# Designs tried in a protein design run: designed miniproteins, single chains. Part 19

Each design is a single chain, and the fold is of that chain. pLDDT is the mean over its residues in the fold that is shown.

## One batch from the design tools (miniprotein)

Design m634
Fold by ESMFold2-Fast:
Structure m634 (fold): chain A 79 residues (1-79)
Amino acid sequence: MLLSAEALEKLVAAFSKANAEFRKKAATLSPEQRAKLREKYREIAGEVLEEFAADPEARSTEELYEELMRRFEEAYKEI
């Protein structure tokens, strides 16, 4: 799917903010825990990206970020 400039901007903004939170959490973990967290985050990011690509207008930047963080925090609790 091709994304519009506005859709790409939403995606970049939401993922950049989520990546910043991921890096903060990862910095407090051991290398082994960081590897597990990175793997879980990549899976979640891929799923959210596929959902976004299917309907880029369904969510705002804030809603996209919140959905990423919701799924990520559930995964983080298992680390």
Scores: mean pLDDT 80

Design m635
Fold by ESMFold2-Fast:
Structure m635 (fold): chain A 80 residues (1-80)
Amino acid sequence: SMEEKAEEILKLVEEYFSKHLSPEDVERAMAVVRQAAAYAIETGEPDVLIETVDYLAKRFGVPEEVREEILKKIREIVES
């Protein structure tokens, strides 16, 4: 279900962000990711959640290689 996929994506994103961002930036970024996840659950569409994670990773300075790995794993979750 989208609820299970969104929860898995939230855990994945928080784990990666926690390795690369300050605790304050993790809290700020994850607040926005959680809003996008709620929207994905409501609509059944993961695109806004994926785009939001990509945008926030860029904005908060997550390394490009790490951002690409996060997005790859999110796509694998969505396609499962």
Scores: mean pLDDT 88

Design m636
Fold by ESMFold2-Fast:
Structure m636 (fold): chain A 134 residues (1-134)
Amino acid sequence: EKRKEIIKKAFEEIKKTLLDGIENKESVQDVAQRLLEIVLKAARELGASKELIDDIENLLKQVPSLSYAETIRKLDEIAQKAREMGEEELATLVIAAISALDAYRLAQQEGEVGKIIARIQLDTLLKNIKKKLE
C-alpha cells in the first residue's frame, strides 16, 4: 500500500510537471530535470538500491549538457537496470518519465495539437499504470 501511494503521487507530479511546462513554455531540458527530480525522490522513498539512486543523481547532473536522445538513452538504461534488479515499480516510473518527456517534446513541436496529444498520452499512461497497481 505505501509503495502504491508513492508511485501514485509520483505520477501525479509527472502529469503536473508536463502541464506546467506546456503552460510556462519551459525547455525540454528544464522539464527533463524536474521529471528526474520526481523519479529520484520516488526511488529514495521506495528504498531503491544505492546504485540506482546514484545513476539517477548522476543523470540529473548531466541533463543540462545532454541532447534529448542521450537523455532518453540514459533513462532507458536506468529502467533496464531497475528491472534486472527486480525494482519493477521504479522501472515503470522511469518509463513513465520517458513517455512524459516524449509527449512534452511533441507538444513543443506541434503547438495546440501537440498539447492535446500530450494530455491524451499522459492520461492513457496513468490509466494503464493504475490498472497494474490495482
Scores: mean pLDDT 80

Design m637
Fold by ESMFold2-Fast:
Structure m637 (fold): chain A 77 residues (1-77)
Amino acid sequence: MSVAEAQAEIAALREAAERGLEALLASPDGAEILERYRRRAEELRARMATLSDAEAQAALAAALVDTARELAAIGEA
């Protein structure tokens, strides 16, 4: 995979995730799901304080991709 191909995949995932977030914000059930994401973000932030810079960057990148994929799946529903 080239850098250009990776950037195109990230752009597509970002657009799908944005649509999923909009759907969650419009949904009465979205508040519970958003609270779950907020708790996960707080846990990640606390853990990152105990990691090296490289490990913290990798953990953050993985969490962002996982969250974006979950939001994208909601946007396709």
Scores: mean pLDDT 73

Design m638
Fold by ESMFold2-Fast:
Structure m638 (fold): chain A 92 residues (1-92)
Amino acid sequence: NVYDAIIVLINLTDFSKDLDPKLKNEIYSALNEAAKHLKIPTESGTEKEILRKNATRIYFRALLEGGVIRTSLTSTPENIRKAIETLREALK
């Protein structure tokens, strides 16, 4: 379920931790791909505030459509990369 993959990724994001900037950019890239797939409008720009607003909008849409799920995974770079991969697979 693409909505569950979005929720897991966002629950593991750098919103809870200070992460590598490259990993952070990969997270936002994957979320923007999800937004296009789900036809969720996003703002254009590279500013941190815009990227955070886009992520928040995508997250709330995923909660609305998919329901609330519990994430049991620890927020680590490895688990975040796995969540990105899972989301990209769910978008195929």
Scores: mean pLDDT 75

Design m639
Fold by ESMFold2-Fast:
Structure m639 (fold): chain A 86 residues (1-86)
Amino acid sequence: SLTITFQPPVEVDGRLRATATATSSGVGIDAAQLSIEQDGRVTRYPTVLSDSPSVTLTAEFPGSATVTKLAVANGEVAQARQEVKA
């Protein structure tokens, strides 16, 4: 089973930081990616390749954003979103 969880967002030097963890049971996570959406524009972070059962990714951005994490493990795909407000 593949699950994504977000930590509460934090403020760092005038920017917001979002942290999302993907967790897979029994198999490693093959790939994970964060994306942010601000004012209808989507910015994708580089894809992270892995063999770990857990992958944590962090994004920092100015102002408010919707953060999406995507993860893939053994053909399963999971997606989760967090709205982060300035």
Scores: mean pLDDT 87

Design m640
Fold by ESMFold2-Fast:
Structure m640 (fold): chain A 70 residues (1-70)
Amino acid sequence: DREEFEQIVRDIAAGKRFAVEELYARLSKLPESLFRPRPGESKADNVLRAFRVYGVDAELTADGYVVRRA
């Protein structure tokens, strides 16, 4: 559901940290209309692309994904 994706974004914005594989697994449960992995992109890049499509600036840190202030 779209609401589930929006909840993931809110969780990250609230400072919750997800490892690449954990967040990729969670996003992979969403419909393809919300999250569609691209051939040739890493799991990390596919996750960042999903956030970018929804206008969320996020980056991958040593502790997982965080919402970037930019």
Scores: mean pLDDT 72

Design m641
Fold by ESMFold2-Fast:
Structure m641 (fold): chain A 96 residues (1-96)
Amino acid sequence: QKLSPEELELEVEIGLLRMERAVLRSAAETLYKKGKLTEEEYKEVEELLEKAERHLEEAERALAAGDFEAAREHLEKAREYLRRAREVIEEALAKS
């Protein structure tokens, strides 16, 4: 098979998480400029998004090597970092 259903599923998931990361980065920048995130909160979000990107890159590398288990593990970690970034934004907005 040239491309398995499992490979397609993982490729789609990587793409969706990259889109979510881009949306969260844009939202955090906008909120910081509006004074709704402190410099400390904005820096924390950026650090979490950077960690998510590293795991997305490793997931792509693992998938290219045919290591679907490693790809899934890195995708789980990327999702965790993206969720934490979202929580920082949500908590900051709740304090206003």
Scores: mean pLDDT 88

Design m642
Fold by ESMFold2-Fast:
Structure m642 (fold): chain A 70 residues (1-70)
Amino acid sequence: DRRARATRLAAAGLGLPVPGVSAAQRAGVGEGLRIASKGDWAAGAAKIREAGLPATPELAREATLAASGR
């Protein structure tokens, strides 16, 4: 479920503990969501993938929205 994945990425990007996500991966997700929040969803998704987590531009966009609503 993309919404559940987006919520998990949002939590990680906000620095919250997420099972199976390391502190280094959380930092990478946070940077990816910051990039996506500026409208560059593809670059944001690429940064999340560099951190070792699966992400598409659509998922990065949805995670940014989830982080804003949290």
Scores: mean pLDDT 82

Design m643
Fold by ESMFold2-Fast:
Structure m643 (fold): chain A 61 residues (1-61)
Amino acid sequence: MPEVVIPESVPLSELMKEDIRYLIENKDLKGIENFLKMAEKLLSPEAYKLLKEMIEKYLKE
């Protein structure tokens, strides 16, 4: 394609941040794992890797 249009709308990362916070607060490791599997299908491999590292940092605390 001669040009690539990136849709600018609802920031998925912001919605994910709230969902992740809820799962972390409840320490629901299975919920976090399921969320990551879903995100892997929705996000690019690079974006998924960044999300996974962010979650790991929160779990380390």
Scores: mean pLDDT 65

Design m644
Fold by ESMFold2-Fast:
Structure m644 (fold): chain A 90 residues (1-90)
Amino acid sequence: MSPEEMAKIAEAAREVLLENPDGVTKQELIEAIAKRTGVSKANAEYALEQLVSRGLLGEKYDANGERLIVLSPEQEAALQAYIEELKRKA
């Protein structure tokens, strides 16, 4: 995945998660990113799992046991710094 495509996915994920502070499912986030950016759902999923594995996005479980992706204030700052770094490499 190119740094430019990763930056687009990370920015869209940040926007969606700021609009949904209680979190969204991975599937909802993939669909929102694909709609906002035009990237494939497969590329969005790959990028999201990379962001979670790097600790740039968090996860929690809701009352129904569903996995939700979330963005804490500390993760927001780190994610924004990562997006800027990707844009400088693009």
Scores: mean pLDDT 84

Design m645
Fold by ESMFold2-Fast:
Structure m645 (fold): chain A 64 residues (1-64)
Amino acid sequence: GQRVRVTVTTGPGISVETGEILPPGTSFDAEVLAEYPDGTVLLRDLATGRRWLVGRDHIRMEPL
């Protein structure tokens, strides 16, 4: 998928692997793996390889 800089602006994200919460204000470089019709986005953190589920309206994505 596309490589993007992600900033979590509102709400938490959740780790697919661990259930760990991704707090607002977090920023990371990610690959967009999927965008779902319900507005959920699946991202892979390029530094850690972890996958995060976040609401699309709760994040800002900028192209790398």
Scores: mean pLDDT 79

Design m646
Fold by ESMFold2-Fast:
Structure m646 (fold): chain A 83 residues (1-83)
Amino acid sequence: SMLSLQELLLKILELIAQGKSVEEINEELNVDFNPEFLEKLKEIIENSKNAEEFKKKLSELLPGLPDSFLDELAEKVFEIKKK
């Protein structure tokens, strides 16, 4: 089944937070994302010290994401990073 854009973005960020490579993410989601884009997402996840900084950086990379969705993404990423 196809993922919605929001479900796809959430899954990508979860996989990056778990330490998956670009190749593993593309294989698991059956997509062919630009490696530069995935590396930018990885940098945002690794270099954001808190949820607010993460939301700011992600909104700069992907303008137009709803604030409620940014909140959901930040919550899931930081839940994984605590493990």
Scores: mean pLDDT 77

Design m647
Fold by ESMFold2-Fast:
Formats: structure tokens, sequence, C-alpha cells
Structure m647 (fold): chain A 75 residues (1-75)
């Protein structure tokens, strides 16, 4: 899960997707894998927080994706 979500975040940011678009893509990915809207929402909310902070700090897509993976592994 964590590796798949991190890859989605990296790919989305590299493609120039907005914070909202990356968050929506993560929600759809988790929903498709788990069939759980509650789990999809929790993962999307965590990803939104980490991506927003990383973009504010000027981090690269790779750095943001690694931070997402690390945070998801703590769950």
Amino acid sequence: MADTIAAVVRGGLEAGLSLDQVTETVYGTVLGMTLSPELARRYAELVREVVEEGLREGLSPDEIAERVRARLEEL
C-alpha cells in the first residue's frame, strides 16, 4: 500500500497535477484496492497534509513521495 501510494504521489506531482488532483487520485486508488470509502478518505487526508507541507517547503516530487511512504509506514 505505502509504496503504491508514494508512486501515485510522485507520478502525479511530476505530471504537474494540483494538490487536489493528487489527493483525488490517491482516494480513488485506495478505494479501488480496499473497497473502503473510510480507509480511502483517511489515506487521502494524510497524503493531502504531507503533500501540502512538502510543496510549501519547496521539496521535489521524489522527496514528497518518500515523506508520504514514511508516514504511511507509521500507521
Scores: mean pLDDT 84

Design m648
Fold by ESMFold2-Fast:
Structure m648 (fold): chain A 82 residues (1-82)
Amino acid sequence: ATPVTITVTRLDDETVKVTVTSGDLVSTEVLSVEEAAYALSLLAQDYDIIVVETGRRVSTDPAEIERLIRERDTVTLEVKKK
């Protein structure tokens, strides 16, 4: 299976740039921190999402994901099938 990597980069206090890479395909979207956290919480219910910088799994709680995004200027995530 092609590995999927998600990079979340903070643009300001309220917005992030989300880049999804799957092989040669790259998609970029600008979201609010809240929208990004919610979307990642839904994805984390079906997939194991690993924070590359720490090796920790992403929580299914959007509030914890929002905290993770706000604590880091850039977060790299690996998406793995459960």
Scores: mean pLDDT 81

Design m649
Fold by ESMFold2-Fast:
Structure m649 (fold): chain A 61 residues (1-61)
Amino acid sequence: MEEKIEEYEKLALEAGLSPEAARNFALGMVDLGWSLEEAKRALDVARKNTAGSKADARAQA
């Protein structure tokens, strides 16, 4: 169980989430019993929506 949490957390960090957000994401994925593929798809969709179209989401300004 713990090893899976670390894998999800790493994926979330790679997607640009903060350490706290990545930990919460990993806990949620493990709690729901989702697979790594499901987690990757969720992160990919979220990243795509946030980025828009090659636009940098620079820190507010």
Scores: mean pLDDT 69

Design m650
Fold by ESMFold2-Fast:
Structure m650 (fold): chain A 100 residues (1-100)
Amino acid sequence: SMEKEREEKVRENRELHREIEAMPVEELRERLEELIERLKELLERLKKDPDDPEVREEALEVARKAAGVAYVVERRGLEELRPLVEELARLLAELGELIA
């Protein structure tokens, strides 16, 4: 059921959000940097084969996690991480254009 899969992803997002809300700034920085690097690699793979369903699925999953981290960073007012959040937003926009 698509509905059960959606409910599981919502629960996973809430759990991740709770973990990230309590995370130290330096750990958030490391997670943002790791997610940015992973997303860059997946975007380059998608540029070579935009219809690869496995790469598309992985890119969307990384994008979902990255958006969640960025949301918490903005919510906590962590201005020092703003350049990483802006880089991530740019990569997410590129992904959206590639998979549209």
Scores: mean pLDDT 78

Design m651
Fold by ESMFold2-Fast:
Structure m651 (fold): chain A 72 residues (1-72)
Amino acid sequence: MEEEREKLLEVIDLLGELGFSPEKIAHLRQLVDEGRLEEAKREIAKHLGLPEDTSVEEILAKARELLARHRA
């Protein structure tokens, strides 16, 4: 679904701002581009210390929270 893809891409952008390596960001973007959205979601959840079954909405909220704390 385009909405889930868009949210995952937003999360990946936020991970880049949080200091994740360009290589890791490229890998996650590749998974999304290949339509492997469930794999991308699981890898992102693991990187953020969240359960693998965490929703995209919760992952996005966590990434935004971490970035806000980093910028403050």
Scores: mean pLDDT 80

Design m652
Fold by ESMFold2-Fast:
Structure m652 (fold): chain A 74 residues (1-74)
Amino acid sequence: SAGDALVASVRAAAKNSAELAKKQPEKGQEILQQFQDLAQQGIAAAKKLSEATAARVQAIADEGLAELQKILAE
């Protein structure tokens, strides 16, 4: 479904952003901003599909953001 594809895309973006932050911590703020922008776009697209899909995307975005913040604090 379109919702499952969107969830998978945001999850992949979170994993890719975490990996990039580990390789280029000096660009951490740029990576964080790019992920936040992608997450906001994903949530907006998900809301057009359903509230349940939006909640799933929001949860993945929140986990990804927390992971990035922890990586950048180390």
Scores: mean pLDDT 83

Design m653
Fold by ESMFold2-Fast:
Structure m653 (fold): chain A 56 residues (1-56)
Amino acid sequence: MRRNILLQSYRDAQRSQQQFTQLAQQSTDQNLRDGYIQSRDKLSDVRRRLQRLYSS
């Protein structure tokens, strides 16, 4: 079933989201910080979509 792949993708996205949050907090460059925050937010959307897919 594709649910296992979707669950793995969800967990990978969750880990990447945490990494981007840490990088944003540690970054001294405004453009890099904003880029990391945007990447984190996009991963949040991906996680919500993946959750819908593997729950069906």
Scores: mean pLDDT 76

Design m654
Fold by ESMFold2-Fast:
Structure m654 (fold): chain A 79 residues (1-79)
Amino acid sequence: KKKIEYWKEVIDKLTEAQQKRFLERLKLFFEHYEKDPEKVEEIKSLAEQALKADFDTRKQLGKKLAERYIKIVEELKKK
């Protein structure tokens, strides 16, 4: 099973509190591993919008952030 499909399924099952925790953890991950400061600010803005959004919008934004997370993880494996 592809990592992105797994994370999208996980996000669909998260409670509101778990969604917020997941988004905060993603913000910290991107701050540490994303080297482009413009992309870091874009991702932080998107995560903050998701935290303030309704439940359904938060799920959709969380899935987009999970896709960016997988891309960074895959790039980190290329040495």
Scores: mean pLDDT 72

Design m655
Fold by ESMFold2-Fast:
Structure m655 (fold): chain A 57 residues (1-57)
Amino acid sequence: TITAEDGAALREVGRASGVETAAALAERNGHTREAGIAAVKAPTAEQAADALAAGRV
């Protein structure tokens, strides 16, 4: 289950370490690269969580 807390954590990784690092982390955790990038760019933690949930593999 993907939560707003998960979305917030990935957005934080993107902010601190860059979008590419966050995208790679999302892929390692069973999401697509596109979902990871969308989550980092999402305006809210909830929308980031929705992006991750949509891109599960």
Scores: mean pLDDT 78

Design m656
Fold by ESMFold2-Fast:
Structure m656 (fold): chain A 83 residues (1-83)
Amino acid sequence: MEEEERRRKEIQEQLDATRAQADAEISAGTQRKQDALEGAKKNKDNPYEVSKNTALATKSQMDIAEARARKAAAEAEAAKALA
């Protein structure tokens, strides 16, 4: 009795923690990407600065994608475990 409810609560708590961490990483990555794109825009007449800032924006986008993938994987795993 209550073992299933306890297990579901533990899964939900882990999911909530993973979501919070991923959302924080997405927010930080989004800010870094915006800063890099603004840098490229301000230095549009300098090909080196444009390339450098574009590379930084690309890395930030990859960091965002990784955080989103981890969030989606955690949600899928929790849904499977709670089914």
Scores: mean pLDDT 83

Design m657
Fold by ESMFold2-Fast:
Structure m657 (fold): chain A 86 residues (1-86)
Amino acid sequence: MRTVVNVSGVTPEQAEEIAEKAKSLGATNISITESGEVSMVGELSEKEALELAEFAKKKGGSVTVIVDGKLLYEYSASDKEDSIGV
């Protein structure tokens, strides 16, 4: 099973934590950008891919999970609780 997980909207520190989690789950190719985007490719189960997505979501990231070319999960962290200006 080929799994691709893309994460965006995290800090570089959070990106490194997400990459380490992905590596622990069996991701074989991990790319991190200075903008806080992480792309991961590996042979992960659906359960492992969703665990990684939940981890990234908790770090405040937007996540897309693709398994065997099919979109399994998508989450956008565009909901900001920025309701009170000074």
Scores: mean pLDDT 74

Design m658
Fold by ESMFold2-Fast:
Structure m658 (fold): chain A 85 residues (1-85)
Amino acid sequence: KYVEEAIQDLEMAIKALKAGDVEKFIEYLERAIEALQKALDSEPNEYIKKALEYVRKALEAARNGDLDKAIEYVQKAIEYAKKAL
């Protein structure tokens, strides 16, 4: 449940940013972090941990205005989250 929720939030984040909505992009990243934290707390999983690390890096990059790097990190987070399924 939480990993699937995080993947959906991350995919919505990319769509928001492509539409030019940086605030929605950040909001979806924060939602994905909450979902991944709940998933990791429920059952420790290396792929969930990696996904969470990349979402946090994406959030930091976005806050620093590096949107290209933020998208790259979100794509990495989705890749790892899918491996946890």
Scores: mean pLDDT 87

Design m659
Fold by ESMFold2-Fast:
Structure m659 (fold): chain A 80 residues (1-80)
Amino acid sequence: MDRLGTLSPDDVQRVIQIQLSTGSQMRPIMDQMQGLVDQYQTATPSQRDILLRQIDQLGRQSGQIYDQMLRDLDSVFQRG
């Protein structure tokens, strides 16, 4: 938080934009993951294996989006 106090207003706005963009990308993934978890509770054993793989894939995708956010934020802090 202390580093934000040393950034220009334009850099602060960029940080906000990165966080909003990340949140927008994460929301549909989280919604899909919840839907898969709900399906898992009523699924057959064979279908559960497929659903777990899909949940794992969404988890990896969310991790990649989060990693990209950290890189974007780091880029802003390195410029300021």
Scores: mean pLDDT 79

Design m660
Fold by ESMFold2-Fast:
Structure m660 (fold): chain A 57 residues (1-57)
Amino acid sequence: ADLEKALAELERLSRDPRPGVSAAAGLAVRDARAGKMSGDEAAQAVEQLRRLVEQGE
């Protein structure tokens, strides 16, 4: 997956009103910006966080 596209989605999720989602997304943004995350790993983080949103977290 495109790292820049996944990073943009993670940054959007870091502004989610659910504290569990925003905190996890903020950590993923930090790791992606530090070069510790591939585009595929960032896309997986987006999918996992969207599942948290679906679960009401």
Scores: mean pLDDT 78

Design m661
Fold by ESMFold2-Fast:
Structure m661 (fold): chain A 72 residues (1-72)
Amino acid sequence: EKVKRTIELSNELTKQSIDYIKQGNYSKGASLSSSSALILVSAVIESEDEKDRELLLETARKNLSLVNEVSS
């Protein structure tokens, strides 16, 4: 289940990003958020299953929304 593992890693990177942003370390937070988005986008491009692609894109939208909320 490469898709499931990629989602778990993306969620962990997003959580770390939020923690750094809350500490005022915006540069590290942005870097971790970018890494989270990149692994999901790469998985979407490499996916041959439309359901997996939809799940990866939904995860990317949720993670971006979470980072945006704490950055506002």
Scores: mean pLDDT 85

Design m662
Fold by ESMFold2-Fast:
Structure m662 (fold): chain A 87 residues (1-87)
Amino acid sequence: MAEEAKKLGRETLESGARKLGFSEEEIEKVLEAFERGFEDASEERLAEARARADALAEEARKNNEGISLELAQLLAEAMGNALALAL
């Protein structure tokens, strides 16, 4: 079931990134971040990824900026970590 959950996570991120206007190369980077988060999952890594994503999201809100590739990668890494820890 881990492979099915991972596949669903990848499909969700790919669809979301396309809707945000990311290129195929950028989508690939987002999916790579998800895979790393899934493979290297730990509570400490999840907390770090979430903290970094929250900081970038707060900065983007203050500057009226959209979702950057860096923020998308951190969100994907956190999602991969959370999914692996939930299995």
Scores: mean pLDDT 80

Design m663
Fold by ESMFold2-Fast:
Structure m663 (fold): chain A 97 residues (1-97)
Amino acid sequence: DAAEVEAEIERLRGRDAEGIRRLLREAAARELATLDPARVESARELVELAIRILEARARGDREEERRVLKELLERRAKVVGEKAKAELEKHLAEIEA
């Protein structure tokens, strides 16, 4: 944990976009590790979709970002819950604005 935090700080100092993206992937994976094992596979799918959204945003590909966000909402409506769904819908609206 401490070594990861130190590496994160160094990447942020260098303003290394690739390092920041890697760090976000690692942070998401760590958060998912705290979930119930029965949900791990669904959580992994959510992380993969989130990574695709971040990668599309980094490329400036708003059409792909919008498409992946809609896929996330559709596939995870039953898992994500109403509050998380509302946050995702708000994010999608911001992309479309």
Scores: mean pLDDT 58

Design m664
Fold by ESMFold2-Fast:
Formats: structure tokens, sequence, C-alpha cells
Structure m664 (fold): chain A 90 residues (1-90)
């Protein structure tokens, strides 16, 4: 289902940013590690909101994340598209 696909993609992105946080931590870049960890946590929260059927909350979280400078422009665009789809389901 679209919901399951969105959840899976958000979890994949969360794991990606968790790994980026770990790499930044190993490099001693604690500010970058903290920022990547926060992104990962927000993606996990959005995935849980989607699983719970709280599409409005999930969309709001992703709209905020889509403006984060550490995300690639492609990832920012993807999160905006997912947020729009979730708002249509709300």
Amino acid sequence: SLRDEIVARLQELAERYRKKAEEAMKKGDFQKANDYYLVSKMLEEAAEAVRAGDFERAARILEVLSQHPYLTPEEQAELREIAEKLRALA
C-alpha cells in the first residue's frame, strides 16, 4: 500500500541519517552528528505518525525537514512530495 511504501522509505532515510551521525561522531564533528541524529529521529517520528494514521502530523514533520540544509535537494523534494500525498489522505 502507499502507506506501507511511505513508512518503508522514511525508515530507510532515518537509518541513512543515523549512519551519517555515527560517521560524523567518529570524525569528532559533534555539531554535524547532532544535526544528523535529529533528522533521523524526526524521520522515525514521521514514520510512526504515518503508521498511526496521523497523516497531518507526519506531513507537518516532513515539511519542516524538507527545509533542512543537511538534506540533499533531491531528498528535500522527495519529503515535500510525500508530505503533499499525506495531506491528500488526511
Scores: mean pLDDT 89

Design m665
Fold by ESMFold2-Fast:
Structure m665 (fold): chain A 72 residues (1-72)
Amino acid sequence: SQELKQQAQQYGQQALELGKNGTSSELVEQQAYQNSKIAGLAKRLGDEETAKQAEQQMQQAKEAAEKLKEAE
């Protein structure tokens, strides 16, 4: 779904911006969790490209959260 793609991109973008702007790792992890849910839904719908995008956004957000934890 185009709608799910757009949501995945928005959550991914928010996670990266929150990480850059000094937000807590917990808030970045919450955005990663939203993309995890989108990936699951997309897989159920057979939307493999949206699932891959959401998983990539989730992984990037988790990586950003880990870097924030190291800096704390």
Scores: mean pLDDT 74

Design m666
Fold by ESMFold2-Fast:
Structure m666 (fold): chain A 106 residues (1-106)
Amino acid sequence: DEKKEEEIKSAEETLEEQLEHMKKNLTPEQQKLAEELQRIILELYRAYLEGDEEALREQLERLRELARRVGNEEAVELIDEALKRPPGEALRLALKAALEILFPRK
């Protein structure tokens, strides 16, 4: 679907701009996390646009596994909440979780 492709490209561009803006302040470890998070977020948008609830859930669980791996409990809680919400709110919470993983406050 051409519209789905355009929305995915738009999301990719926005994420790339945000990462580029912050790139100078990212450690090598944070850069690797950013790359993995970018892939997960793009797949979440694809699943959302396709109405694929199973793919959306799979990517949310993948993001939760990443959050656990880096020891970010706040991100895990955000993803657990996302799994209970409609797709649009789930994407918003997933983005917030990704930011918590990249820039942990505690």
Scores: mean pLDDT 75

Design m667
Fold by ESMFold2-Fast:
Structure m667 (fold): chain A 97 residues (1-97)
Amino acid sequence: DEKRQLELDIQRGVSDVALAVSRLVGPLEAARTALRMAREYFREESPPSLIRELVDESIRYAQAALNDPDATAEQRAEAEEILREAERLREELRRKE
């Protein structure tokens, strides 16, 4: 469906801009932004491919935050929590496929 593909492309564009801005702040903010968008799109029953891409980005950035030598204990704890929540959402996506 051409209209559905256009809607998906717009959602990806919005997500890409939000992630690009969050990356300027740091990997933890990027991970948080990606997970928030993934949860929102999952609730809205958006295409699984878009949600999976955002979940994978959240996991990638959370791992980057955990590997940051300058990260505080609080930032590492938040990154670990984001990683756990992103992995749970990824498993929920697998169950729906």
Scores: mean pLDDT 80

Design m668
Fold by ESMFold2-Fast:
Structure m668 (fold): chain A 55 residues (1-55)
Amino acid sequence: AYSDEQIRAWARYVVEEVRAATTRPRLSLREAAERMAKAMGLDVERFVAAAEAVP
C-alpha cells in the first residue's frame, strides 16, 4: 500500500517519461501507467486516474 502522495509522484514520473519520448513511443500514457502500477503493486485504475490528472 502506497500513500496518495507517493502515487501522485509516480504518476508525474510516468507522464514525464511519456512526454520525454520524442521518438514514436511504444506505449500510450494509459499503458505506461498500467505497466508501472503492476510492477510496483499499485491499484491500476487508481494509478491510471492519477496519471490522467497530470497536465
Scores: mean pLDDT 73

Design m669
Fold by ESMFold2-Fast:
Formats: sequence, C-alpha cells, structure tokens
Structure m669 (fold): chain A 91 residues (1-91)
Amino acid sequence: KEENEELLEKIEEYLKKAVEAFKNKNYEEAIKYIEKAAEYAKKLIDDEEYSEKAKEALAKAMEEVAEILMKELEEEEREEIRRELERTLAS
C-alpha cells in the first residue's frame, strides 16, 4: 500500500503538470503528462481503492482541462469578431 501511495502521488503530480501546460497553451506537453499519469494509473488496477482514487484524480483533471479549453475557445471567437468589426470599420 505504501508503494501504491507513491504511485498515486506521481499520478497527481503529472496531472497537475498537465493542467498547468494546458493553461500555458502547451497542448503537446500536456497530452504527454496525461499519458504518463495514465501509465502510472494502470499499475494500480489490481488495488481497487487506489485505482478508484486514480480514476477520480484523472476525471477531476480532465474536467479542469475542459473548462480551460472552453474559456480559450470563447476568447478566440470573441477576438475574431472584434477583428472582423475593426476590418469593416476601416473600409
């Protein structure tokens, strides 16, 4: 169980790095961190308690990633509308 605790800590650490990479728009790096976290989570499959905690941590991180992406998409669309209006007014 002590070994499983260390694996869970590594999963949480990589997920935290993935969320931070998404905030910095480094999507390639973020995906690699998620893959690393999932790899460690697979090692916990035989322990139901730690496997469930790992799934919960992954779900929580993916929810945060989805919120970040939704905010970025809305901002990009709003910026494009503003740029289109500026181009129209410059005519």
Scores: mean pLDDT 72

